# Designed miniproteins, single chains: the designs that were tried, part 2

Each design is a single chain, and the fold is of that chain. pLDDT is the mean over its residues in the fold that is shown.

## One batch from the design tools (miniprotein)

Design m36
Fold by ESMFold2-Fast:
Structure m36 (fold): chain A 75 residues (1-75)
Amino acid sequence: MDVTISVVAEDREAAEKAAEAVSKYIKVKDIRFTQLPDGRVAVTVTGEAKSVEDARKAGEAASSVPGVLSVSVSV
């Protein structure tokens, strides 16, 4: 199933670690990083999950990364 996971992190390192955590559960099609004016970094991962459970686990894995401020999962 198609999935989009959106993360806002305190810095680039946290954003990259969140994307890596997500990629363990999602077949990644695209990863987009956006530098925010206040020093935060947004990352959007689009791809395919095998199940809703895998999409949920990807979101939980991202939220467990130190420096991640918000996570949104859309299926």
Scores: mean pLDDT 85

Design m37
Fold by ESMFold2-Fast:
Structure m37 (fold): chain A 55 residues (1-55)
Amino acid sequence: SHALIQEAKRLYLESFEARDVDHDEARAEALFAEAERLLKQVDPSVVVRELPVPP
């Protein structure tokens, strides 16, 4: 589960950079959706505090 949480964090950071730095909305959406799906599979009650919040 820890590995999945770390992967989700990485995907979140990449999604934000894709959106804000690269201006690639489609890629940002895909990365964000994958991160959310991984987190829900690990624990439906996982606290999103562990993830960066979008600005």
Scores: mean pLDDT 70

Design m38
Fold by ESMFold2-Fast:
Structure m38 (fold): chain A 58 residues (1-58)
Amino acid sequence: SEAAERAKAELEAAARELAAQLPSVSDVRVEVRGDDIVVTLLNREGRAVRTDVTPLAA
């Protein structure tokens, strides 16, 4: 649980930094789905332009 929360926070911070450098990206969503952390980058219309899945126990 704590490891998942820390990993989620780190991935969210990295994704926000990436989004700030990409004019086509306007929002970032990070969620835990089972044993995976899913990061989705959204454009201004709320459409997913990139989805990355990171296993918590990789």
Scores: mean pLDDT 77

Design m39
Fold by ESMFold2-Fast:
Structure m39 (fold): chain A 69 residues (1-69)
Amino acid sequence: SKEQEAERLLKAAKELAEKAIKYVKDGNFSEASRYIAALGILATGMDLLGYEEKAEEVRKLIDEAIKKM
């Protein structure tokens, strides 16, 4: 279902966010920025697919990663 697709995308976003935060903690801001950019593209794609609530959850993950920089 589309709901299950949205959940799989959100799970992938959470994995990308965990890696972004790990890179921030390691001082690897170049790699962290790549993962944050990928999260932004994913959030936009989710909005375009109609998964607005899940897209907003991804944007919160982006904010959390950026605040740790």
Scores: mean pLDDT 86

Design m40
Fold by ESMFold2-Fast:
Structure m40 (fold): chain A 100 residues (1-100)
Amino acid sequence: MKVIEEEIKRAEEIIKKAGLSKLEASTISVINMMKNRGKKVDLEKMAAVLSKLTGLSYADALAMVKKADEASKTLDDETLRAANLIGMTGGGSKEPIPLL
């Protein structure tokens, strides 16, 4: 894990430059992973799960999930890879956001 600290730091710099929080980056990672598996992304279900796990209100979680979905469509490949690395390493959360 310590060996990838440099990669994580670079990923954090990329997402910060893109105006994303670590939690938003983790949410983008989950959405991208679902799409790559051919699954339909249910933003409302994802928001309910995020709310339960993070303690955010449902409204705040839904706003974040919607923002992450829009970002997943508009961000370049480098920024998406940075967001995925943050999501996988737990950047901005004690545990990764579950994709149920």
Scores: mean pLDDT 71

Design m41
Fold by ESMFold2-Fast:
Structure m41 (fold): chain A 73 residues (1-73)
Amino acid sequence: AEEEGKRLYEQAKESIRLAEEAVRRGDVHAAVRHLQEAYRLAKKLEELGFTEESKELMERIRAVADRIVAALE
């Protein structure tokens, strides 16, 4: 269970990193896809009881989403 949570947390962080890279390249569609994957992984962590890790990831996802919205203005 703890190994699974750790893997999901690392995967979610990687998806956030890829979303940030996509925003930097101006690839909004790729950024949204990576952000959706990060959200899915964060929700799975919450369901497994990793509430604080999920909350941290959700805050990071929100920050990237705000950058995407700013890029569309």
Scores: mean pLDDT 85

Design m42
Fold by ESMFold2-Fast:
Structure m42 (fold): chain A 89 residues (1-89)
Amino acid sequence: VNEGEQLVRASSALLSILQKAGEKKDVLTVLDVFGLLEKYFADEKLIDPKDPFKIDVSNSELKDLLGKDEVDLREKVFGDFLDKNLTRV
């Protein structure tokens, strides 16, 4: 099975964010989670216009979940955040 096809359940806090991006399912693929987060970042205008991998979360619900004002999607801290907030089915 491709890692992106792995079925996961989000934590209640992360699920709230995914629902704001338009998700209606409780069980998602990892690729679905990434797509929904990208949509959430775009809809809330959190993406740095000079670096699309840098997300300003200082005024979003993600600040409390990440413990940081800014996250780089390429950094291990973002991967660790997803691992902590996603349970494999």
Scores: mean pLDDT 76

Design m43
Fold by ESMFold2-Fast:
Structure m43 (fold): chain A 86 residues (1-86)
Amino acid sequence: ASEADIEAETYVALAIIQVTVAKLSLERNPLTPENIADIKRSIEVAKENIEKAEALLPQVSPETAARIRQAIDEIKKDIEEIEKKL
């Protein structure tokens, strides 16, 4: 694993944390305008971290790139499911 591999995996981990926060807020809190705004902000931060991870893909190992792409696809699915409920 290179420094770029670790950095890209870190951005993916940060995106997963934000999607998890958004999902928990959606499941546990009422759909108030404030809660919807908080969920949307968590999704925005997740998308920013995905973009940063994608930017590193040319610099990471092929094995790490495959793993990152799979994780990004799953994160994008989770974001779509959350956005459908807003």
Scores: mean pLDDT 89

Design m44
Fold by ESMFold2-Fast:
Structure m44 (fold): chain A 135 residues (1-135)
Amino acid sequence: EELFLKGLLALDRGEYDKAAEYFVQAAKENPLLEPFIALVVREAVRQGRFDFAKKIAEKALEADLYGIAAFVVRQLIRAGKHDLSAELARKLADKVLEKGRKNLIPMLEKMAELFREAGDEETARYLEEVIEKLK
């Protein structure tokens, strides 16, 4: 809660790097805060703050918080940010493969479906190749 409030204060001050660090650390210490971080991400993407959403995803990947990173990717796909969503999805998939996180295969399968539906066949195939290597 204290870290989440620090994140909101940093965000209000335009301190996006600090805000992303506080939000990710808050979720790492208390997973019950993940839905509130999802609201922050959704609002950031809605306002066109794609650089801030990217920072949250990158900090989440550093902290092994794959669910938050995947949520950022999904919001960027919905916003039509094709290059950024593909970049972050590849980084997420590569880290999942590196860490051998087979339990995250359903998450990667869902992301591959979303990229294919959005017309990004190349990123969908990349995710499918990572899934096959994880099996």
Scores: mean pLDDT 90

Design m45
Fold by ESMFold2-Fast:
Structure m45 (fold): chain A 80 residues (1-80)
Amino acid sequence: SEQDQLEEIDNQLEEFLEDLRETIEKTKDKKKSLEILDDAIAILEDVREKLLKLGKEESAAKVDELIAEIEKEKKKLEEE
């Protein structure tokens, strides 16, 4: 069902964010952390585009929210 697909996307995005935060914490290098965040944004932008092509607008919106959250974390790291 569409609801089951949205729940699966939510779970995958949450796991992705947790893995990303753990990777950044282990990296201990600002420049490498910024590169990892940029790569993550690029991956999510590709996922969003594919979801939109499949007509999965609600799933694409969830990916947009995660992109915005990662961009916000990137800006905080850049200001440190």
Scores: mean pLDDT 81

Design m46
Fold by ESMFold2-Fast:
Structure m46 (fold): chain A 94 residues (1-94)
Amino acid sequence: SLDDLLEKLREIARTSKDEDVRIRAEAFIHVLSNRGDLQERYNAKDEAGIISLLLPTYVQLRLNQAQASQFESYVKELLEKDVVEEAERFIEEN
């Protein structure tokens, strides 16, 4: 289920010793939870709206500029993919 998938991703985001793996897990959580809203804001080129959705995660994870850019890149990539299939693969690898 989606809830089981999100629970596993949250565990990886909390426990992984690899910063990039934690950032990727949070990007999966965002896209799985908010795909429609994210896609609408990206299509509208609503930069303030995109930042409004992503900023709480940047603050929570204490991301620097490079890490925030990497997170946004992961979010953009996942919006173009089968995010459920990609998430299942990511969980199996981590």
Scores: mean pLDDT 84

Design m47
Fold by ESMFold2-Fast:
Structure m47 (fold): chain A 62 residues (1-62)
Amino acid sequence: AEALREEARRAAAEGDYETALRLLEQAGMQEVASAPDDAARAAAGARTRAEIDEVRRLQAEA
């Protein structure tokens, strides 16, 4: 999951928002699937949503 997030951040920095969004969604799904409890799943979902929202905001304003 972390490697996908790191790659997503590089894609966003290069202006490739579509790749960044796809990689963040994959990272989020992996974290949610491997989460040991509801709190961890909620945290993973919130983190992924915040990261996706930020990339979408940058894409819409670009």
Scores: mean pLDDT 79

Design m48
Fold by ESMFold2-Fast:
Structure m48 (fold): chain A 74 residues (1-74)
Amino acid sequence: MRERRRELAREIADKLRGTAEIDIAKEILRKAIEKGVSEEQLEKLKKLLLAGYSEEEKAELEEHIKKVKEELKK
């Protein structure tokens, strides 16, 4: 009966997932880049990690990847 109740529960779950998982995803991506994985492997890993994320979260992870790559190109 209460569609709002189900939507609220889903939104809360998605927020909790995004909050915890984005930090974990950033750490995994940073470790992979530091380990020296190829660009092809990094793109595959990125697609796997981003499968459940919002567009905003994907943008944040892309920004993080760019920053780490620039740090390592020194």
Scores: mean pLDDT 67

Design m49
Fold by ESMFold2-Fast:
Structure m49 (fold): chain A 87 residues (1-87)
Amino acid sequence: DSLLEEAQKLLEEARELLEKKEQVEKQAEDDLKEYTAKAKASPSISKSQGYLAKGETLVSWYQGQADTLKKKADELLKRAKELLDSI
């Protein structure tokens, strides 16, 4: 394959990873809103704190996934740039 074709494939893969990152970040926001609402509706402080802790844990997990996706995308973009700079 040409260097241009290889670079284009890497750019496409990076774009897909960044789109997945955006989806993960949106899911984190939606889940945080859900658990915050459950905390507010809770009849007890202990149960409310439990929902907030669950939401915080989920946001942390999603943030870890988003960071991993970004790191992979950045690596692909770097490789694509190196190939394009070689043309």
Scores: mean pLDDT 86

Design m50
Fold by ESMFold2-Fast:
Structure m50 (fold): chain A 67 residues (1-67)
Amino acid sequence: LSPLTKGLLSLPLEEQKEVLAKLQEDIAGARAALPTLTDEADRAAAERRIAEYEAIAAALQAEIESQ
């Protein structure tokens, strides 16, 4: 797991839920912004970041569901 994911998984359950909700909002916003990115390098960087955030969100979701 990434250092960020490990840090998030050490938070209390209630805070993990809040972080997951915010992360999902950020992912949705970033995806909505993708069509506005005209530079291929910027778009590729944004897509890579979204994928990374989605992986973190999936790990948080699994941890929350396991409790």
Scores: mean pLDDT 79

Design m51
Fold by ESMFold2-Fast:
Structure m51 (fold): chain A 80 residues (1-80)
Amino acid sequence: SEHLEKMKEALAKGDREAAVEHAAKALAQGDEEARNLLREYLQSHGASEEAVEAFIEGLEKGDIEGAERAGLRAYLDAHD
């Protein structure tokens, strides 16, 4: 999808805000490729499976604030 491509571009640039925005839109459209890519990206950076699922679920619901909180949790879990 268009949002999947923009998400990939934002992730490559380290633009977290744009990556989260486009990820949320791709997931809202049911883009399974975007979901899988986000899971792999976060896990490759040390995030736990539970933290990754919480982040993705938040984005799917359009809860950007909740997703950002879950993303911070994933980061902290990776560094504990």
Scores: mean pLDDT 74

Design m52
Fold by ESMFold2-Fast:
Structure m52 (fold): chain A 80 residues (1-80)
Amino acid sequence: SSEEARKVLLEAAKKVLKDFGVETSEDEEELGNKLGELLKSLGFSDEEADEIVIKAIREAEKLDAEGAYKKLLEGIKSKK
């Protein structure tokens, strides 16, 4: 379901934030804002950040938190 996929995506996002030394949140809106701020701080435009998140959502729809996490990292590394 979309709600289950959302929870998987949020767990993947928490892991990414922790990897970059960003304090996580239990509030879903604040967590999303922190991820967006992290991507902007790394030099991604709003459009590029949306593309990264969309790829992670596709893996989250499979209920694969590790896959979603890997897609977020792959997107972040795409600017190297």
Scores: mean pLDDT 79

Design m53
Fold by ESMFold2-Fast:
Structure m53 (fold): chain A 61 residues (1-61)
Amino acid sequence: SIEELVEKVEELFKETEFPESWSPIEIGRAIAEKLSEEYELSEEERQLAILVAATLYHESR
């Protein structure tokens, strides 16, 4: 479900440290790529993971 995907993104985001030089979109792409290694994501789920991770990074500023 979308809720399960969001929870996976939030958990991975908490476990991962990113360089301060990275943009929110680069962080989003990195999270989506890591999730794609463990889970079979559709293109829509991948795009959602990118958006959620980028939003979390923007909020963490």
Scores: mean pLDDT 78

Design m54
Fold by ESMFold2-Fast:
Structure m54 (fold): chain A 89 residues (1-89)
Amino acid sequence: MRTPLEKEALFASVEATLLLMKIAVLKRYEEKISEEEIEEFIKELEEVRERLERLLEEAKRAGAKPILIEDLENSIEALEEKIEELKKL
């Protein structure tokens, strides 16, 4: 059965993935993303990243499964890459 920490980590990772997909869809179907929308996405990405970083530290301390730790680390890396990409726009 999933622990509360595992559930929270999974939901946060899903939220990160959905946010990244939303940005990708908007870039594909809109000619321009406004500066205001870019700033809002950066803020949302940073908030999810900070939550994932906190969950990663908690998971490491709790001795969570290696696959969960790897999923959290990969999600954080993907968010950091997207934040840097958006900041260059």
Scores: mean pLDDT 78

Design m55
Fold by ESMFold2-Fast:
Structure m55 (fold): chain A 75 residues (1-75)
Amino acid sequence: SRDAALRAKAQANIDAARALLPQVPAEHQEKFQAGIDAAQAALDAGDYAAAYTIAQSTLREMAELGVPVPEELLR
């Protein structure tokens, strides 16, 4: 279903952002941790679309800082 697909993509993006967080410059880690926490809260609340959007936005901003984010997660 659409909801199952969005949940899976949101979870994958959240997991990727958590794994990549140590590679983020220290000055930005608090901002990206807040983004990850917000995505997780949306996922836990059943708002899979919001969770996916927040997590993808977080990964996109990480990529803009030079963090090696897989391209598939930015589409």
Scores: mean pLDDT 86

Design m56
Fold by ESMFold2-Fast:
Structure m56 (fold): chain A 88 residues (1-88)
Amino acid sequence: MEKEIEELRELGFSEEEIRAYLELAEAEKRLYELGKEKGEELGNEALRAAGAAIAAALQAAIDANDVLRAIELLIAGYEEAIRRLEEE
């Protein structure tokens, strides 16, 4: 974590952008681990809802005119997807 933060600073990212990037990476990891853990136990409806949340977040991020805002929208989408999968 500390080494990764320093590398991002060296690349010219702001502290807010670094924080948002790390939060995004954590949300992606949590979503991946949840999918791996639940595997075949996940229902088609929950998977569809999670997929729709991610797709909407990706589109919103693409339409965003600010990098930090785009990352925040992606984090929100992944958190919604996690919530939908945990509902199963």
Scores: mean pLDDT 71

Design m57
Fold by ESMFold2-Fast:
Formats: C-alpha cells, sequence, structure tokens
Structure m57 (fold): chain A 55 residues (1-55)
C-alpha cells in the first residue's frame, strides 16, 4: 500500500488519485475517522492533515 500524507486547508479541495482509505481526526468529536475513497473523489476538509492509503 502507498501512504500519502496531505495537509488540506479549510476551503481547499483535494482530489484522490486512486482507490483506498482516508484517515483524519474529526474536528467535532476529536475521534479518528477512516473512510473509503475511490479515484476522483473530492475531499473538502476541515483544516488539517489527511492520511491517504492507496491500494
Amino acid sequence: EEVEVRKVEEGEVYTTKGDGTVTYIDEVTGKTVTIEVKKGDKLLGPRGTYILTYK
């Protein structure tokens, strides 16, 4: 698996490069969240760091 770490500022959009998972800390709950993503998905983020694991 390829792991990429991306910092996405509030209001910025990151487009995923492939299928995999995204892990981040939810701003509201403070818990670690992992979601499945597909190539071309748009990540509209709270300010913070996303850990992308591509398969």
Scores: mean pLDDT 72

Design m58
Fold by ESMFold2-Fast:
Structure m58 (fold): chain A 67 residues (1-67)
Amino acid sequence: SRAEEVRREIRRLTEEAVAALKAGDFAKAKENADRIAELLREDPSLVPQEEIEEIDAALLAAREEGL
């Protein structure tokens, strides 16, 4: 389904953003985060709030680790 495709894409982008943050590649991390935000804006109902919170937590942890 479209929802499954979008959620799969968001997970992939999140994994890439986390890896980029840990590597100190903030430009790539921003690009991936911006794309996630775009997908969430198109249809906010496709991703559960709990999953969004997990994404935010992972990105925050990766950013702190990259410092």
Scores: mean pLDDT 76

Design m59
Fold by ESMFold2-Fast:
Structure m59 (fold): chain A 81 residues (1-81)
Amino acid sequence: NLEELIKDLEAAIEALKAGNVPAALRGLQDALELAKTLKDEEVKEKVIELIEKAIRALQAGDVESALEYLEKALEVAKESL
């Protein structure tokens, strides 16, 4: 569900802006599972790749890159509504 995915991505971005990396990581794992259920294969693959890059960036301590990837994922998801 794109609407639920958008909500989870927005929540993860807000958690990161608040400095709550553990909450963001939990939200991104939930967003990743939602992205896997998308019917549009091109949007699905693009969003999954961006979420996975964001998770990897956070695991490396790179919050700035994670935010950039998540904002791109949010843009792709919103354009697909």
Scores: mean pLDDT 86

Design m60
Fold by ESMFold2-Fast:
Structure m60 (fold): chain A 85 residues (1-85)
Amino acid sequence: SSAEATMAVIRKLLEWKKDTSTRLGQLVNEIEKTLKQLSADREKRLKGQSLWQDFLTELARNPNLSDEEVIKLLEELLKKLQELG
């Protein structure tokens, strides 16, 4: 189900976040930090949340993406979030 796919993505993100020695873990932590910084401004917060939701939806639709493909998506997301700040 869509809910199960989303929960699988959230579990992966939580596991990646714990290991900052990996590029995945580094990017997840940087994205969370950037989203928190954007949360101080209502318009930037809403735009950042929209970009984050789009990313989660893409990962949920594509459960077989390689780590390298996920890294590219995370790097693109981080760049878009930084352009809002």
Scores: mean pLDDT 87

Design m61
Fold by ESMFold2-Fast:
Structure m61 (fold): chain A 63 residues (1-63)
Amino acid sequence: MSEEAKKLLEEAAKAIREGNYEKAGALIKQLMEDHGMSVSEVREELEKMGIPREDILEALQYV
């Protein structure tokens, strides 16, 4: 994974932890469109960062 994609993923995780699902969704969309990540890859990486599946699914509503 590129350094830029890692930074966006960390920012998305932070946004989810702060309850900012709209911001998280926008960052996830950027990861998918600009960095070629699949929804499954984004979900797996966020789960590895300790984000609950329910919170990831909420953020995905804003993609």
Scores: mean pLDDT 84

Design m62
Fold by ESMFold2-Fast:
Structure m62 (fold): chain A 89 residues (1-89)
Amino acid sequence: MELLKEIYEELLKLDDEDPEVRKEAIEKLVELVKKLSEEDFKLVLPRVLNKLGDMLSDESEEVREKAREALEEIKKEYPEYSEEIDKVL
C-alpha cells in the first residue's frame, strides 16, 4: 500500500524541471519496483513503462542514460515481462 504510493510520488517527480531530481526519481523508482510483489508490479507496469519510455527521449543525456539503465534493471528483476519492456527500449 505505502510502496505503491511512493512509486506514484516518484513518477510525478519525473516531470520535475530539474534533471537531477528526475535522475534521483528514476533511481528511487527502480528500488521501489524491485520490492513489489508480482501482483503489485503488474498494477504499476503500464505507468512505469510509459513514463520511463518517455524519459528515453529526455532533454538531458544523463536522464536518458538513467532511464535505459532503469528499464534494463527492471527487466532483470522481472524477466517474464522482458518482451513488454523491450517494446519501449
Scores: mean pLDDT 84

Design m63
Fold by ESMFold2-Fast:
Structure m63 (fold): chain A 79 residues (1-79)
Amino acid sequence: SEEEELRERMEELLREAERLLNEAGKFDEETQKKLMELGRKLGELYAKALKSNVEEMKELLKEMEKIVAEMKEMVEKAK
């Protein structure tokens, strides 16, 4: 179903964020704190999505994609 596809995509983003956070310990404390904050926001969006209809989930997925992209940029800049 569309709901299952959206949920699967969100779970893929959560796994990607987990991989990025696993690299955080290699960086300075300020970068680690920012990555942890983005991870927290991502978790809050996912929790909200589990209580949302399909149209709301689509908007939340876009926000989650934006956060993961920001996390990727931070990790690349910190290398």
Scores: mean pLDDT 86

Design m64
Fold by ESMFold2-Fast:
Structure m64 (fold): chain A 80 residues (1-80)
Amino acid sequence: SEIDRALAVARAALAAGDIAAAVSAAVLAHSLGMSIEEIVALMREAGMPEELIEKVRRAFEALDAGDVLGAMKLVDEAIA
């Protein structure tokens, strides 16, 4: 499925330390129907710090609310 392909890209990007590519792939997976909770569970399984997971969760919530600029700011804070 397209979701499975997006998740494979996200996992590969995380393994390579490419947080920007991982976030882009996660956004695609979410747009295809994957919930924020499922994405958060995968990030936790991958061993990401809870502070980073919380920032990414808030970025997805902002994106779902239509606040693209707020989402971008939260992503920048997560990768800084």
Scores: mean pLDDT 76

Design m65
Fold by ESMFold2-Fast:
Structure m65 (fold): chain A 93 residues (1-93)
Amino acid sequence: SEIAKTLAEWEKKFQALNPQTEEQYKKLAKEAEELLKELAQKIIDKAVEKIKNGIELSEEEKKLVKRSIMVLSGEGDVEKAEKEFEKLVEKAK
């Protein structure tokens, strides 16, 4: 997928830049975290669009959306992510 390619190319650039200071590492890490959160939101938005169009989400897509909810919340609570996913599906119908 294009997202996977973009992340792989970003990882290669990170390694090639060979950050020398703690400040450079922290800046790159923060940029990666923000990119991950933006990608997580796009995944959720795409899933909502599919549900609104009557398209059933696969089990893998459901798992990806739940993981995306966890990324955005900053919490590793699987039960909370499950409940948020159920609310998202209900609201999108």
Scores: mean pLDDT 76

Design m66
Fold by ESMFold2-Fast:
Structure m66 (fold): chain A 86 residues (1-86)
Amino acid sequence: NDKLKEAEELLKVARANRKLADELEEKDIEKAKRAYEVALLNELKAYELYEEIHKEDEEKVKEYRKAAEEAKAAAAERLKALEAKE
């Protein structure tokens, strides 16, 4: 399933960018923020694809929507914390 592979690749990109952002927090806050934003965008797109893949499974669709909202909230909190350090 091409959508499943695309979603898995998007999650890998998101995880890589989160790791990069964590490393950059000590060196370059502005680049760290951008890496967190890229991670969030890729993660949200992956959850959208998972909803499409599991469209007949209402519980899984709800789970992925909740995961997307939690990801947005976590990213907003992290970005706010980084701004406070500037």
Scores: mean pLDDT 85

Design m67
Fold by ESMFold2-Fast:
Structure m67 (fold): chain A 84 residues (1-84)
Amino acid sequence: MKEELIREAQAGYAKALNLRDEFEKLAQEHPENAEKYRKASELYKEAADDFKKAIELFQSGEKVEEGIDYLKKGREKLAEAEAL
């Protein structure tokens, strides 16, 4: 379970970072939609921060429930960014 949660959080972190960078690039290449792309990039950055915190909590042996809460928050921010 803990190893699966760490892998899930790591996958989310990598995805969020890649999408953050991609949307920052899209904002530079498409100025007409820059505001929308920058907002998405910001949400992906927040998702990455949440996933990183989840990884730290799972790896340090701290409260698993707290790590799961951050994992959930990261996923919610990914969904919010994808809905833009």
Scores: mean pLDDT 84

Design m68
Fold by ESMFold2-Fast:
Structure m68 (fold): chain A 107 residues (1-107)
Amino acid sequence: SLDEAIAELRRASGEVVRQAERAAAKHPENADKIREALGRLQEAVDRLIEAAKSGDYEATEEALKEVQRAARELLNAVDPTSPEYQALKEAANRLIEAGERVVEAVK
């Protein structure tokens, strides 16, 4: 179940990447800010996977908090009235849900 939770997290992360790149393409004035925030989120997701594989519940829970923080930063880089914001928010929510499943699988 941990391997399945990590696979789901990776799929959700891929969807966030797709929606963030779409937002960057549609709003070139914000593209650099979006890509910088996306890079931080991808690093946070990698740390969450690494912590989960180590079996350290506390480290995994802390890494999820970093993913949540980076996801909020990414959403703040996009115009909240845009269709791209709503799609990215849905993708980010699914990523956080997948991250919560990873934490529960380590517990």
Scores: mean pLDDT 91

Design m69
Fold by ESMFold2-Fast:
Structure m69 (fold): chain A 69 residues (1-69)
Amino acid sequence: SKEEAQRYAEMAAAYAAAGDYESAAKFARLANKHSPTEEAKRYAELAAEYAEKGDGEKAAKFASLASQS
C-alpha cells in the first residue's frame, strides 16, 4: 500500500542518515516494491542503489523524496 511504501521510505532515510547502509538499502527495496507510482518507485530504487554504494547523503535524499511521492 501507499502507506507501507511511505513508512519503508522513511525508515530507509533514517537508516541512511545514521550510516546503516545495509538497513537503508533493505527498506528502500521494500519501499520500491510497495510504491504505487512510478515516481515513488524510481526514488526508492535510487535510494537503494546509493545506500548499496555507501553514499548515505544521496540515499537519505532519495528515500525522503520517495516518502513524499
Scores: mean pLDDT 86

Design m70
Fold by ESMFold2-Fast:
Structure m70 (fold): chain A 120 residues (1-120)
Amino acid sequence: SIDEVMEALLQAMLDNDLEAFRALFADPEIRDSFRAFLRTFLTEELGWSDEEVDKLFDDVLSGKKSPRYLLDVIVTGLHEKYGWSAQEIADYLATKFNVSDPELKERLLAYIEELLKSLE
């Protein structure tokens, strides 16, 4: 189930580890489930087209874009659409990615704080 790998996917994006990210998609059903998750999330929450979401995911899987870039797009979109603080974005993403590891939650918040500071 995609739910079982969501935390590991977020960790791979935070680590910017393309090999780890790709390894989680060795099962085509997990890959298709994550594509569907991204479509639902980016189209319903951020107003992206399915084609734009598919291109982003395929560009990350091919190495044209980094796993961190996918996370940058998600965080920036949530900040621009909702005006959320770093803590609000971190709490939302921790829920969406089923994060239970408190160290990973701390890393996520620190990453979001630095990214939002770069957008000032």
Scores: mean pLDDT 86

